# Designs tried in a protein design run: designed miniproteins, single chains. Part 15

Each design is a single chain, and the fold is of that chain. pLDDT is the mean over its residues in the fold that is shown.

## One batch from the design tools (miniprotein)

Design m491
Fold by ESMFold2-Fast:
Structure m491 (fold): chain A 59 residues (1-59)
Amino acid sequence: RNPTLEEILEKIKKDGPESLTTREVGTLLHVLATEKNGDLTEEEKEILKEIRELLSLPK
């Protein structure tokens, strides 16, 4: 249904953040909301950290 964080990270690394579809952006926003609630695993937090760095988003 939705792409994984790993798939989103890989796409950003290969094609840049402008390549993200509305579906992938929606997934990222949902994951950011989930992280705020503390529900992410440590692995997911590390992947999200890399995505934030590639998107030039501050912590």
Scores: mean pLDDT 73

Design m492
Fold by ESMFold2-Fast:
Structure m492 (fold): chain A 62 residues (1-62)
Amino acid sequence: MSLREQVEQRLDEIASRSPIGRELADAVRAYMAAHPDTPEEELERMVRAVESLFRQREKEAA
């Protein structure tokens, strides 16, 4: 898989965690589609931030 495909897969995982995660993943995908020249580093940063947020909430809820 390319880095972009891996980012998409990570977004799918986030979307499966909660309805809010689904909305956020969809928003990131829309951004990627509107800005196809977005650097891979920026895409990774966005996905990492979303993943970090969900990990924090998940641990707090435990």
Scores: mean pLDDT 74

Design m493
Fold by ESMFold2-Fast:
Structure m493 (fold): chain A 69 residues (1-69)
Amino acid sequence: GPGLKAALVAHIRMLMEGKKTIPVEEAARIIARYTGASVEEVRKALLEISGGKDTVTLEEVYEAALKVD
């Protein structure tokens, strides 16, 4: 539900520690825990959304969570 996605965004924002991006591997593990999708499926979605970057923004995290949910 909306509360689960808000909790995901809050968790990722805290781990970013004021940076604008977070590593794909760290984001993938967190999104997988919140959505129930596999880490591999989430990693694939993040790489597709980011254009193959090693780091992702909060907007890219949210889009990946919507895609795998």
Scores: mean pLDDT 81

Design m494
Fold by ESMFold2-Fast:
Structure m494 (fold): chain A 103 residues (1-103)
Amino acid sequence: SPAEAQYRADLRAIYDEALTRYEKAKAEGASVEELRQIFLDFLDRKEALLREYIAQHPDDAELVRRAQAEIDGLRVLKAYLDRLTPEEQERVIDALYEELKAL
């Protein structure tokens, strides 16, 4: 659908911006805390897009449920990252960006 195509385009733009920002920061020798904040900003932007998608389709119960599950997953990921050491955070964030780059 046009709405689904627009959502996928907006999501791709968020992914591309996050990758560009992360790769630039890493190349410039950014701290683990700065790299973590860039990744958290990315998750926040993805959550905002999902919430907007729900708001555009409030009567689609199946879409709302799936989008809410994605939001819940992003929150679990944020909580997980908060429990890691800086060395573990750098490794996990690098791996997640490599997966994002492969898409």
Scores: mean pLDDT 83

Design m495
Fold by ESMFold2-Fast:
Structure m495 (fold): chain A 90 residues (1-90)
Amino acid sequence: MSPLEKLLKKYLSPEQYERFKKFRELVDEAIKTAETDPEKAKELMDEAVRLGEQIIADLEAEGDYYGASLVKTALKAYKQIVEDKIKKAK
């Protein structure tokens, strides 16, 4: 578990963290798939982006701007990881 994930687990409510875990499951599958099936990895990452943006919007609506910024940071980092793995597969 990354340092950012440890912070999210401690900071987010149990309900918010369970939603984040579902987001992470999509990202982990995209990372695992990126070298063997780049197109499927892109589809999984697009779904993760949609879910991540929904989590961010809900956190901002609740006034949790700090939690929203942590999820934004995670989303940007994971997008770069998936893109880098897809590039290495070519």
Scores: mean pLDDT 79

Design m496
Fold by ESMFold2-Fast:
Order: structure tokens, then sequence, then C-alpha cells
Structure m496 (fold): chain A 74 residues (1-74)
């Protein structure tokens, strides 16, 4: 199940950001949850793995930038 795998990855990233214990981590976690919901919705709406991969690209890139910003703040 692609959505289930995506959910596990999103939760893993959120847990890692929370573990950093940096000021503002809660705001980053909230934004990551929002992007994760967008990603899961896009995957659920996709009819193929290829469509899901394309739909996931932009939300994944935005999430990666948020994680990098959190790491830079640590």
Amino acid sequence: DLAEKARALIEGVIDRVRALGVPGADAVVEELRRLGEELLEAIEASKSIEEAEEAAREPAERAERLVQEALAAA
C-alpha cells in the first residue's frame, strides 16, 4: 500500500525533527503534517505508481526544505 508507506515515511521525518529539540520545531512539525496530508491525498487520488510519484514530487521537495531549515536552526 503506497499511501501506508508514505504515511510511515512522513511520521518518521516528523519524529526526527521533533527529536532535534530546536526552538520552533513544533511549527515545523505542524507544517510537515499539513504537507503529509497533501501528499497522502495526492497518492490516494492517483491511479498508478507513476502518477503518485509525480504528484508527490512537489510536496516532498517542500518537506525536504523544511527539514533542512530545521537542521540549520539547530
Scores: mean pLDDT 74

Design m497
Fold by ESMFold2-Fast:
Structure m497 (fold): chain A 76 residues (1-76)
Amino acid sequence: MQVTLSDLKGSGTTITGKVSVDGALVSAVAEDGSNLRSATSVNGNFTITGLTPGTTYTVTASDGRTVDTATVTTSS
């Protein structure tokens, strides 16, 4: 089953969203490859903290078999 990211929102230091499966690894990395952060989805939701404001991140969700990617910009 393909893992799917949805309802992605960036705030000043945080990205939140939904994943179609529980226990998926969700990672965010800034466009320059810096500030890699990760979280695990719980009940279809995830929160990644410790991010830089006003920065575009590539968000990747993986269940170990499939991946989905999206971009999110944190607010300034």
Scores: mean pLDDT 81

Design m498
Fold by ESMFold2-Fast:
Structure m498 (fold): chain A 95 residues (1-95)
Amino acid sequence: DIVEEASKLFQEFVNLGNSLLDGDFSKLPELEELAEKLAEILGNKELVKKIIETLLLLYKNKDSPPEVRSKIAKELGENLTELQDLLVDKAKELK
């Protein structure tokens, strides 16, 4: 089921991103592999790259003022929503 697979991949991507934000960089290779698979499904490497760059930026700013962290977190959330919408649309296209 392509819809179930797309949903699972998105959830795994978010979970790995949260591990990275907690400072567990041992999960970075898994996140990169999942990112490559998502980019292949979507045909859009730029969005996936932007999400990873924003995750790394948020981690770099973990001790920054709340205003700075909130702005980066909002951008990350918007990009993740766009990725989820694209995955759902792609899954519908493939069925």
Scores: mean pLDDT 76

Design m499
Fold by ESMFold2-Fast:
Structure m499 (fold): chain A 71 residues (1-71)
Amino acid sequence: SLDELVARAESLLQQLRDNRDGPLESFLEIALETQRLLAELERLLGPDDPVVRSLVREYDAALREALALQA
């Protein structure tokens, strides 16, 4: 269901935050899975949906924070 996809995205975003200082390979695997799921939600709801926009902002923030730590 859509609610299950949203819950999965929120769970993956939390895993990204929890793994931001972990092994790069593990972080990238979670990031790619998150990106795929966000792309699915965007196709279903559209890019202007407030839930999609919120999740994309969280993903971008988590990715920027992790990249700063890896640099």
Scores: mean pLDDT 83

Design m500
Fold by ESMFold2-Fast:
Structure m500 (fold): chain A 107 residues (1-107)
Amino acid sequence: SAQRELAIAAVEDALARERENLRLAEELNESEILIGQLRVLIDLLEQLLEDIKAGKVTVDQVIASFEGIREWLEWLRDNVAERPEMKEAIEAHIEAIDAQIEALRAA
């Protein structure tokens, strides 16, 4: 379905953004806690991408996963990230996820 293709594209975008956030965190010498949490998020997004492509999860489950990831990123921004540039990058991804959730719900 068009909604499923949109969900796949949204997960691929989220995965690319978190890989870039990990690279930025490493360049900024952010804590091992932040780097570890970003790696866990990447692993979860890779699994989510495999599952949506294999038909093992629904678009509604992708939305629920994105809502959880959004809350997790907000916690990381507020409580773990130390550098202003890292906080800004996480905030930009939260805004992108919010837009993707709205687009998926509207489709």
Scores: mean pLDDT 90

Design m501
Fold by ESMFold2-Fast:
Structure m501 (fold): chain A 66 residues (1-66)
Amino acid sequence: DIAALVAAFRARPDGRLSAEELRALLLSLGASEEQAEAMIRYADVNGDGRIDEAEFERVVAGVERL
């Protein structure tokens, strides 16, 4: 559910989620651990362990729709 992901990003003052927070959320949405890790790696282009909404949207838009 993309709406749940967007809500999680917007709940943060800086609009970013840690890799651990995003992993937990993706697993709760039915993703496997491998899928969650791959999505986090693609979204975290800076490798700083912080993922913002724009980075995640770019990954989703650049790949086939879920």
Scores: mean pLDDT 69

Design m502
Fold by ESMFold2-Fast:
Structure m502 (fold): chain A 73 residues (1-73)
Amino acid sequence: SASLEELLAVGEELARELGLPPGTFDPLAQAIYDWLQGKSTPLDLSRAGNRLVTEGLVTHEQVQLVTQRLVDA
């Protein structure tokens, strides 16, 4: 299973690839880590992703792509 450090590193690479500020996906990486550890629900993941879209940082399609990449890490 991926460590939190590994998920944060993947999130940082994805932010760089998309031309977004470093740390943009840190909340999503944390939510995915917590979900993989059994500490959160699918609803918590949806909330983390939807927050990024609501704040105008990313599109819904980018959140889906990044979530998939982080889960596969």
Scores: mean pLDDT 82

Design m503
Fold by ESMFold2-Fast:
Structure m503 (fold): chain A 70 residues (1-70)
Amino acid sequence: GPRVDALVERLRPEIERIVKETPDFDEALSKARELARQAARDAGLTPEEMDELVRKAVRYAAEIIAEREK
């Protein structure tokens, strides 16, 4: 939804920073997941919106890592 989409855009630079600063794949995904959960809590998202935000944030982090390793 619109609230999740706006938060995804806001989190992109922070997710990119996490990936750059965290060479371990699992640790980078874990940090992206926790960042998204905290942002969802701060924004008062529903559990369903939080789950959507977490999935989108983790997917974005994984895509950056995959592109780097090509």
Scores: mean pLDDT 84

Design m504
Fold by ESMFold2-Fast:
Structure m504 (fold): chain A 92 residues (1-92)
Amino acid sequence: MIEKREELTLEGVPVLVVTLKSGNPVDISKALEEAIKELAEKYKEGAVVVTDGINRSAVAVLKDGKIVDYGFAPGDTLAGLRLAEALVRRYK
């Protein structure tokens, strides 16, 4: 279940951050798929970070209207955001 949703800007692109109450891999996977669809409806480039806020984050990067990369980071939300920044820079 989603605890919090935020939209911010990193490296000049939109980033949708979804925080879940549970770090269950199934919940993260479902939230990632839904957040990717939402981002792609609004933007042609950006990133999604789905995190439990403590132990794990999943990241997807959107470029030219398609997903170009996925990543996973152990740690808190900041670890997920750092991974998102690194991947966004790689595809800029």
Scores: mean pLDDT 81

Design m505
Fold by ESMFold2-Fast:
Formats: structure tokens, sequence, C-alpha cells
Structure m505 (fold): chain A 98 residues (1-98)
């Protein structure tokens, strides 16, 4: 039951807690990814997308995972629209072009 997307969110939480960058921002990202997982488990896809986006904003390195969006789309396409994946990718690129 959405175990594959839940596993992706667990990986993103671990990446945010153990990865490089400011600890405060990494903790915020992990928190938002946890909220996205809870929303997904409650069949609230809109809230899951919202919190996933907030997590990526606080930990832009997670946006790099969506650089592989074609592979993620193959597994999780039912949970994410092309538009949503494109927006996450654009957010990551925009943050890297400082």
Amino acid sequence: MKSELSALLDDLIEEATKGPGPEKKRKKAAYYFSLAKNALENDNLDEARKYLFKGVENYPSAATAFHLAPELKKRFGAYFSDEFLKKIGALGLERLEK
C-alpha cells in the first residue's frame, strides 16, 4: 500500500538527516518529508505533494534525485504528475544557479 513511495520518502528523510549542509535546514526537510509520508498514508496526495515540495526547498540536494525523474516516474508516476516532477526539477536547477 504505497510502500514504494513511502520507501522513497524514508530514503529522503535519511539523506536529509545524514547528508551535508546546515543541520537546521536538514532537520526541517526531514520533518516535511515525514509529513509527506503521513499524508500519503492517509490518501491525501495533495498534502503529500505540498510537504515533499517544502522538504526539497529546505534540502535542495534532494531535488537532484528528481533529475532522474524518468526512472522515478516509471515507479511512482501514479502518485506524481509530469507537471509536479518538472516543478521539483526546476526548483532544484533554480537553486543551483545561484
Scores: mean pLDDT 64

Design m506
Fold by ESMFold2-Fast:
Structure m506 (fold): chain A 100 residues (1-100)
Amino acid sequence: MFEEIEKRAQELFEELLPELRERYPEAPEERIRLAAEVRAVMLAAGLPEEEAERMAEAILREEDEREIFRLVGEVIRKVAERLGIPISGEEALEKNLAQM
């Protein structure tokens, strides 16, 4: 199942990347690639296209790198939740770091 999602995400990324470059030629290449990755992964995981596009556009329009990282984290969380992957590893790491 995960191999199929990874393959679909890669295919979507390759299709979306030139489209986003054409629509946002003034955006930095790294941000265009990040937005394409986010949209591709969300679509491959079966999240709605409108939600995937909204998140990609938010990343492309954001000027604060910290907020961009927060948005990427939100995408990872939504994808994990959609796929039924428990994010308990991060919660366990936060609890262990808080005890040090």
Scores: mean pLDDT 74

Design m507
Fold by ESMFold2-Fast:
Structure m507 (fold): chain A 105 residues (1-105)
Amino acid sequence: TMADRMTISDRLRDMSNRSDQISDQADQLGDFDTSRHSRKASHSLRLGSDFVRSGDYKMALGSIGEAIRHLRKGSQASTDPQIQQQLQQLVDDARAVGRDVDRLM
């Protein structure tokens, strides 16, 4: 439904904001590789949100997949356990949202 689509879009936008905050945290710690990957994940999650909102679920799944790839790379590059945990939580959240997008197809 339209309501389900809007809820999923909002979840992806919230995740984009969380990834952007992690990018800022990593940058402040001098963890520039993690910062770059978290920033790219944020961008891909925002694109996913926009695609879900427009009903382009195939493109949304592609953007979510790209975000998961960057979140995993960011986690692997980080030496900070808290940042690693936050990024792994975002990977799990992104996979869950991807399943919800797939159910709309």
Scores: mean pLDDT 91

Design m508
Fold by ESMFold2-Fast:
Structure m508 (fold): chain A 80 residues (1-80)
Amino acid sequence: MKTLKELMEKEGVPLPSEEERKAIAARMVASFLERLPELSEEELKEYLAKLDELLAQFADDPALTAALNEMKAAIKAKLA
């Protein structure tokens, strides 16, 4: 959550470059996947709820939407 919260704050600042936005999304996914085995079921469910909110807010951003869906799929696979 702390890392995701920090990235959300950074995202709130308009990025002039698509490359920078994609790099941030890629780092967010990589950091999340690295921590996935250490997360509790409660934390995973909290992330799912937050990802659903972000997907609704950033539906028009293909890079963020792809990253958020990848994280969501990884959580669902872990919970199954």
Scores: mean pLDDT 70

Design m509
Fold by ESMFold2-Fast:
Structure m509 (fold): chain A 78 residues (1-78)
Amino acid sequence: ELKEKVEKKRLEMKPEEADKLISELVDLAYNNPEKAVELLRELYEKGLITLEELEVILSQSGEGLREKLEELIEELKK
């Protein structure tokens, strides 16, 4: 459900609104970092989010999410 909601927002979003999606993902990550990382991985696998967008989320993330996102980004670069 959460994954479906984010996917719909990304598809409907104009380029100018990408920052809004990123902000919502960061907010969700503060409440559940593990679920946020899984969601971001799935969005990347579907081509709905770019590596650059993941790096922006990383820069805005709190400590708990940052470590998990760094690991994900390194995995995706391989």
Scores: mean pLDDT 67

Design m510
Fold by ESMFold2-Fast:
Structure m510 (fold): chain A 113 residues (1-113)
Amino acid sequence: SEELKEEIRGKLVRMARLIIEGDLTPEQKEEVRRIFDETLDRIVSLLEKKDPELAEKAREVYQKVREAIENKDLDGVEQAIDEIVDLAYKAGVTEELKRIVDEAAKRIQEIVQ
């Protein structure tokens, strides 16, 4: 659903924003970045198993997310995350994506609380 798509997008964007602009210690930022990178890897793997044609595009978008974070480009991060969520929606894996993202959000919340 569009509501589910927006929920997933919002959670991923929040994670990226914590890395770029979050008032976190260096150790917290490194751990959040690690969880975020692992989460993106899981999303690419999920797409690869369901739709090989979309997996290659997902790898390209994953790289765009990483570059945008390194450049502290919030607009670029939001655009790239929207592309990943759209790819998952087209592949019919939005529910699986939600589980992956919810697990990551829970882990990150434990670090920043």
Scores: mean pLDDT 84

Design m511
Fold by ESMFold2-Fast:
Structure m511 (fold): chain A 62 residues (1-62)
Amino acid sequence: KLALVEEVLALIREKGAAGRAAAGKALGMNIPTNASDDVIRTALLMASEEQVEAALAALKSL
């Protein structure tokens, strides 16, 4: 799961605000505009692998 979490986090950084919105929707949560990488990483680690994969797919579609 750690490798998937880091891949999602890297894509969120690359895609910016659109990436945060897509990931937040897949996780079923609002990711604050000023959330740190550590906050996002913690949210991804608490999510199921299915939710993390959904976030990855959404980010790749951007």
Scores: mean pLDDT 75

Design m512
Fold by ESMFold2-Fast:
Structure m512 (fold): chain A 87 residues (1-87)
Amino acid sequence: SREELLEVLRELERRLRELAREYNLSKTQIDALRWMVAMAKREVERGASAEEVAAGLRALFAAASTTLSPEQRAAVERLVEEALRRL
């Protein structure tokens, strides 16, 4: 359901906030990840299927991760993959 998809994305957003503190992400890096989640939520609100949201989140992660170090990217990717598994 739409509410279940939104809950997965809200949990991802919360975990990304915790990770940002742990990995000392800059404001620019945090803003990029927040836009990734906001875009995915917008897709859900427009009636996208779980498969469409998953495909969108993969593409958005590629764009949002360009400023991350390899270590930061690996940590964020782990959270994104967990969210994708639940979508």
Scores: mean pLDDT 88

Design m513
Fold by ESMFold2-Fast:
Structure m513 (fold): chain A 81 residues (1-81)
Amino acid sequence: SLVDEFEALLEAGDPAVSALARELIRLFAEAEKNNWSEEELRAGARRLVDRVVAEHDITDPALIAAMRAYADAAVASWLAS
C-alpha cells in the first residue's frame, strides 16, 4: 500500500518523509490547541504535504501520493482517538 511505502522510506531515513511525519505531530498539537474543525485539520494536513513536497523539491508522483496517503491515514487515526 502507499502507507507501507511511506513507512519503508521513513525507516530508511528519507528526509522529506521524516519531515512530514514530524510536522504532522506538530500539526495535531496545533489543531488541538486552536480547536480546529475536522475540515480545517484535513485542509491543514493537505497544505502541510504540499509545503514539504515544495521544500524538498519532490517531483515523483508516486512519492507525493504516498505522502498524501500517509497524511490522510494519520488524520483519520487522530480523529478516531
Scores: mean pLDDT 87

Design m514
Fold by ESMFold2-Fast:
Structure m514 (fold): chain A 64 residues (1-64)
Amino acid sequence: SASELLDKRLQEYARTELGLESAEDARKWFLNLMKKKSKSDEEIETILRYQEAVARIQKEALAG
């Protein structure tokens, strides 16, 4: 299913790029980082890469 493919690919991204264990951990990390009032340039770049990765994964899951 699209949800299973999305979770699998997000888990791969989490493990390789974020040092996290699961798709759920990546989602929680993103929400926590977005709640920070002051973000570093590195944190902003990481947010943008994460958002681009999620958009790509969602597009691939929906296009198959």
Scores: mean pLDDT 82

Design m515
Fold by ESMFold2-Fast:
Structure m515 (fold): chain A 109 residues (1-109)
Amino acid sequence: SLEEARRAVEEARKAVEKALKTFLTHTENPTLATAVALHYIGAQIDVELLPPEPGTVEEALRLAEEATKLANEAIDILKSGGDEKKAFDLIVEAAELVARAERILRAAG
């Protein structure tokens, strides 16, 4: 449902924000810290400025659920002291998936 998809997008946004904050507190690499923040901001700008993306409510739900999974994987990597670049790539992908899901749902309202 549209309501279920909107709720999934909200949960995905929270997961991505938590992953971003976790990255910024764990990394000592200012270049990666700046880059991940800029990618996150860019994804938010895309939601506001780009047209609604063609897609179904079911596709938006799937993208949001995948974004939550990737964001949580990034958090686990960071908390375990794993590969920061892998965590970076996961956060960037998760942010882009949330932005796409939001742009699909914008056409449905």
Scores: mean pLDDT 87

Design m516
Fold by ESMFold2-Fast:
Structure m516 (fold): chain A 67 residues (1-67)
Amino acid sequence: MDIKEAILELFKDGLVNDARKRGFPQEVIEEIKKVADEVAKDDSLSTDQALEKFGEKSMEIIRKAEE
């Protein structure tokens, strides 16, 4: 489903670019990418649910990296 993957890619790129600009380690960037790929491939999730899950998981990754 190209639309779901395209929307997730847009949000992933935005968050990855922000994290990179803020000087986060490559491991944090890779974890964000993994979450985006995981939710994009989960056929049980709607586009809205995938975006919500991506947002929640990515924010948790960032929060833990800042501690």
Scores: mean pLDDT 79

Design m517
Fold by ESMFold2-Fast:
Structure m517 (fold): chain A 76 residues (1-76)
Amino acid sequence: MMSEEELEKLKKEAAWIIQSLDIPEEEKQRLLDKLSKVESFSEEAVKLLREAKEAFLNGDHKKAYELLKEALKETE
């Protein structure tokens, strides 16, 4: 069970990564729309988001993008 504070923190971090990626604006909007509809993250999705953030901070923006898409798919 995820607290609202944890959910908000994860959503803000994911949104920041999405907005910071060098990807088309339409793709950013698509990912942000999916993110806004997320009511909770599974443990698997949280792990993928942490790995996406780590990849992004290490300069691997392609890996960050792929991991972030996988994390959002886990919420579908």
Scores: mean pLDDT 81

Design m518
Fold by ESMFold2-Fast:
Structure m518 (fold): chain A 72 residues (1-72)
Amino acid sequence: MEEEIEKILAPYVSPDLAREIAKRLAEAKNRDEVLQATVYAAKQVIDSVPEEERDGALEAVARATQLALEKL
């Protein structure tokens, strides 16, 4: 799961950020922890990704979140 999430995020965010988000989502044990990881990821995207690339990055975060929820 962690490697799958990292691959989803890799086109949109830095390698270090993709790894950190993937780790947080992969380590989440319940829906509340997935939500916390998702909010963290969205905030990092808003703070670091240029506005013109942000929609694609946020869609990637949504796809990564869906994968994390399906693996619970």
Scores: mean pLDDT 84

Design m519
Fold by ESMFold2-Fast:
Structure m519 (fold): chain A 76 residues (1-76)
Amino acid sequence: MSLEQAKELIRQGEKLRDQGKYEEAIELYQQAANLGASDPELTAEALRGLARSARDLGDEKLARVAERGAERVAAL
C-alpha cells in the first residue's frame, strides 16, 4: 500500500510540476518521501522531484537539502 501511494504521489507531483504548480508538487513529493520505510530508489526519486520543484520556485536551500537526502538514500 505505502509503495503504491508513494508512486501515485510522485506521478501527481510530476503532473503538477508540468502545470507550473511547483508549491503543490513539493507537497506531494514530501508526502511520498515521508511514507516511512520505502524503496530507496523510489524515495530518492521523490526527493529529486522535490529538489527540481524547489529550484523552479527559487528555493535553493530546500533544493540542496532534498538533493543531499536523495544522494544519501541512493547510497544505500
Scores: mean pLDDT 79

Design m520
Fold by ESMFold2-Fast:
Structure m520 (fold): chain A 87 residues (1-87)
Amino acid sequence: SEIDEAKSEAILLAVDHALEEAEKLSPQEAAELLESILKGLKEEEKNLPKDTLKEAAKKVKEFLESRKAEFSDEDYERLLSLIKELE
């Protein structure tokens, strides 16, 4: 429905804005923000289309992979595990 499409677009836009803010943060603070985003998406998984969750997870994964060298191995592995739960 058009309402479901608008909801999906709003969530993806919110994720994009959060990732833009994450770029300005230290690696530790960025990891905490990404974890918060992924946990929030997991809590909403019953209320959102599966494709929207996968697209949001993909955006976070691409951000994480582009900055892999900046994150600790522990933070990287934890975030990757949360991403896989949404895929």
Scores: mean pLDDT 84

Design m521
Fold by ESMFold2-Fast:
Structure m521 (fold): chain A 79 residues (1-79)
Amino acid sequence: SMEEFVRVLREMAEHELANNGEISDEMAERLRAAASTVPLEELRKLQEVIKEAAERGLKEGLSEEEIVERMLEALEKLA
């Protein structure tokens, strides 16, 4: 479901922030599995929201950590 996918994606973002950008193979596999339960149209909308947040952060000269925080905020709006 979309809710499950957003939850896993949020957990992945929090894991990345807590572990200096390290994402485990297990976390990546969980994200792939959750994504398979979501319609492609909904996934495309989610990807666009994340992409826009990342592009804005890059234009502002934000650090990787700050960009991840912006993406996490975008995920909260979808949950």
Scores: mean pLDDT 72

Design m522
Fold by ESMFold2-Fast:
Structure m522 (fold): chain A 108 residues (1-108)
Amino acid sequence: SLNDVKITKEFLDKPLREAIEEFAKLLGVDLTDEQLEKIYKILEENGFDLEKPLREQLIPTKPYPYEFVIPQVLAALLGAAPLSTIADFVDEKWIEVAKKVREEVFPD
């Protein structure tokens, strides 16, 4: 459960590449190298820098703390939570990226 995961400041400051890998392991999501490379490609094609923290690249549409926002948006990206869980506090750009990852890497 996402509620059981403690998000630290150090996690929020991790490069996006490392945050995705670590968070997938925390969720018990077993990613193949091919799946991980597809996720990275989709993020890069949509203007995300894998070597910078997601916190520097994503602005919540509501005044929620990054400790809440980052795990929710990563869970939605990885198919571990419905897109509806983030729709009220994340912009369309992240929703479209998460949708594309889910369609190409994690078919519903």
Scores: mean pLDDT 80

Design m523
Fold by ESMFold2-Fast:
Structure m523 (fold): chain A 55 residues (1-55)
Amino acid sequence: ASRLKETIERLEAVKEKLQELLKKETDPKAQAMLQKGIENNDEMIKSAREALAKA
């Protein structure tokens, strides 16, 4: 169970980094890539949290 918590923490840290970069980014293409990265991280966090809740 602890490994899922570690995975969630790492994904949340990556999401925070991507959100910080998105706030400072002015290029529309780079903004789109950052938003996609955040979306992918949100999906992985959701899956990991769901797995942890069922464990």
Scores: mean pLDDT 81

Design m524
Fold by ESMFold2-Fast:
Parts: structure tokens; C-alpha cells; sequence
Structure m524 (fold): chain A 97 residues (1-97)
């Protein structure tokens, strides 16, 4: 089974508080079963924000943004057998006052 290919966009976005952002991960390859959106917090911990089974794309929509929503967001695509994964390049979200 081939390692999935992933594309994540945009690479960075700056938005004012109360605004909205959309980030899309698109995966290609055989046997993709799960896409997960992760947020890296300021303490270095990672939080699962969203996920989908049985799809090759997942759009993360963030609305009513606060400065606490600033951070690194990245998606990971997993194969059905769990043996292969690919991590997106990441999106830096900056929320300004």
C-alpha cells in the first residue's frame, strides 16, 4: 500500500477577532480511511479538532474566532490498515485584535 499524499491550504492566515477561517486537507492515494484535524497548543500538546471516516478531504471551518484560536493546525490522513499515514504541511492561524 502506497503512503498517502496530502495537500493542506492555506499555509498561513491572519484574521481579526470575530472572523472566520476555512482550512482544507485533501488526501490522495489508495486505502485512505481517516482524516484527522489537529491543533497544537502553546504548551506543545495536541488536540483533535475534527475527523472524518471514508473521505479523502476534510474542511475545518473556524467561526467567531478569538486570540485563543491562534496556533498551528495540521491534518493527518491514515490508511485503512493503519500502517501508513501522511501529515499536512500545517496552517498557521493568527487572530488579531
Amino acid sequence: MTTPTVSQSPSSVTVKEGGSVTITLTASGEGISLIVWLRQRSDGSTEVVDYVFGSKSLTLTLTNLTREDSGLYYGIAFTKDGKRSSTGSGTTVTVTG
Scores: mean pLDDT 81

Design m525
Fold by ESMFold2-Fast:
Structure m525 (fold): chain A 69 residues (1-69)
Amino acid sequence: GKVTYGNLTFDSSTTLKDLIEEKAKELGVSVSDIEIPGPGHYIEYKGEKIPVPGGGISSTVSDVPGTVS
């Protein structure tokens, strides 16, 4: 299935770690060169500010408050 957060659409199985990996690829850097936000912090991804839930970056986008199925 698909889920939407703001103006972005993801597969329901997409993890926040997947977003970090895609961002690293877009920036041309290694994932280890990016500061990984913990719970209560945000991932800035394609203009959206996505909150990291209590499960950390291993959580799916579907676990994020404000995600619409």
Scores: mean pLDDT 79

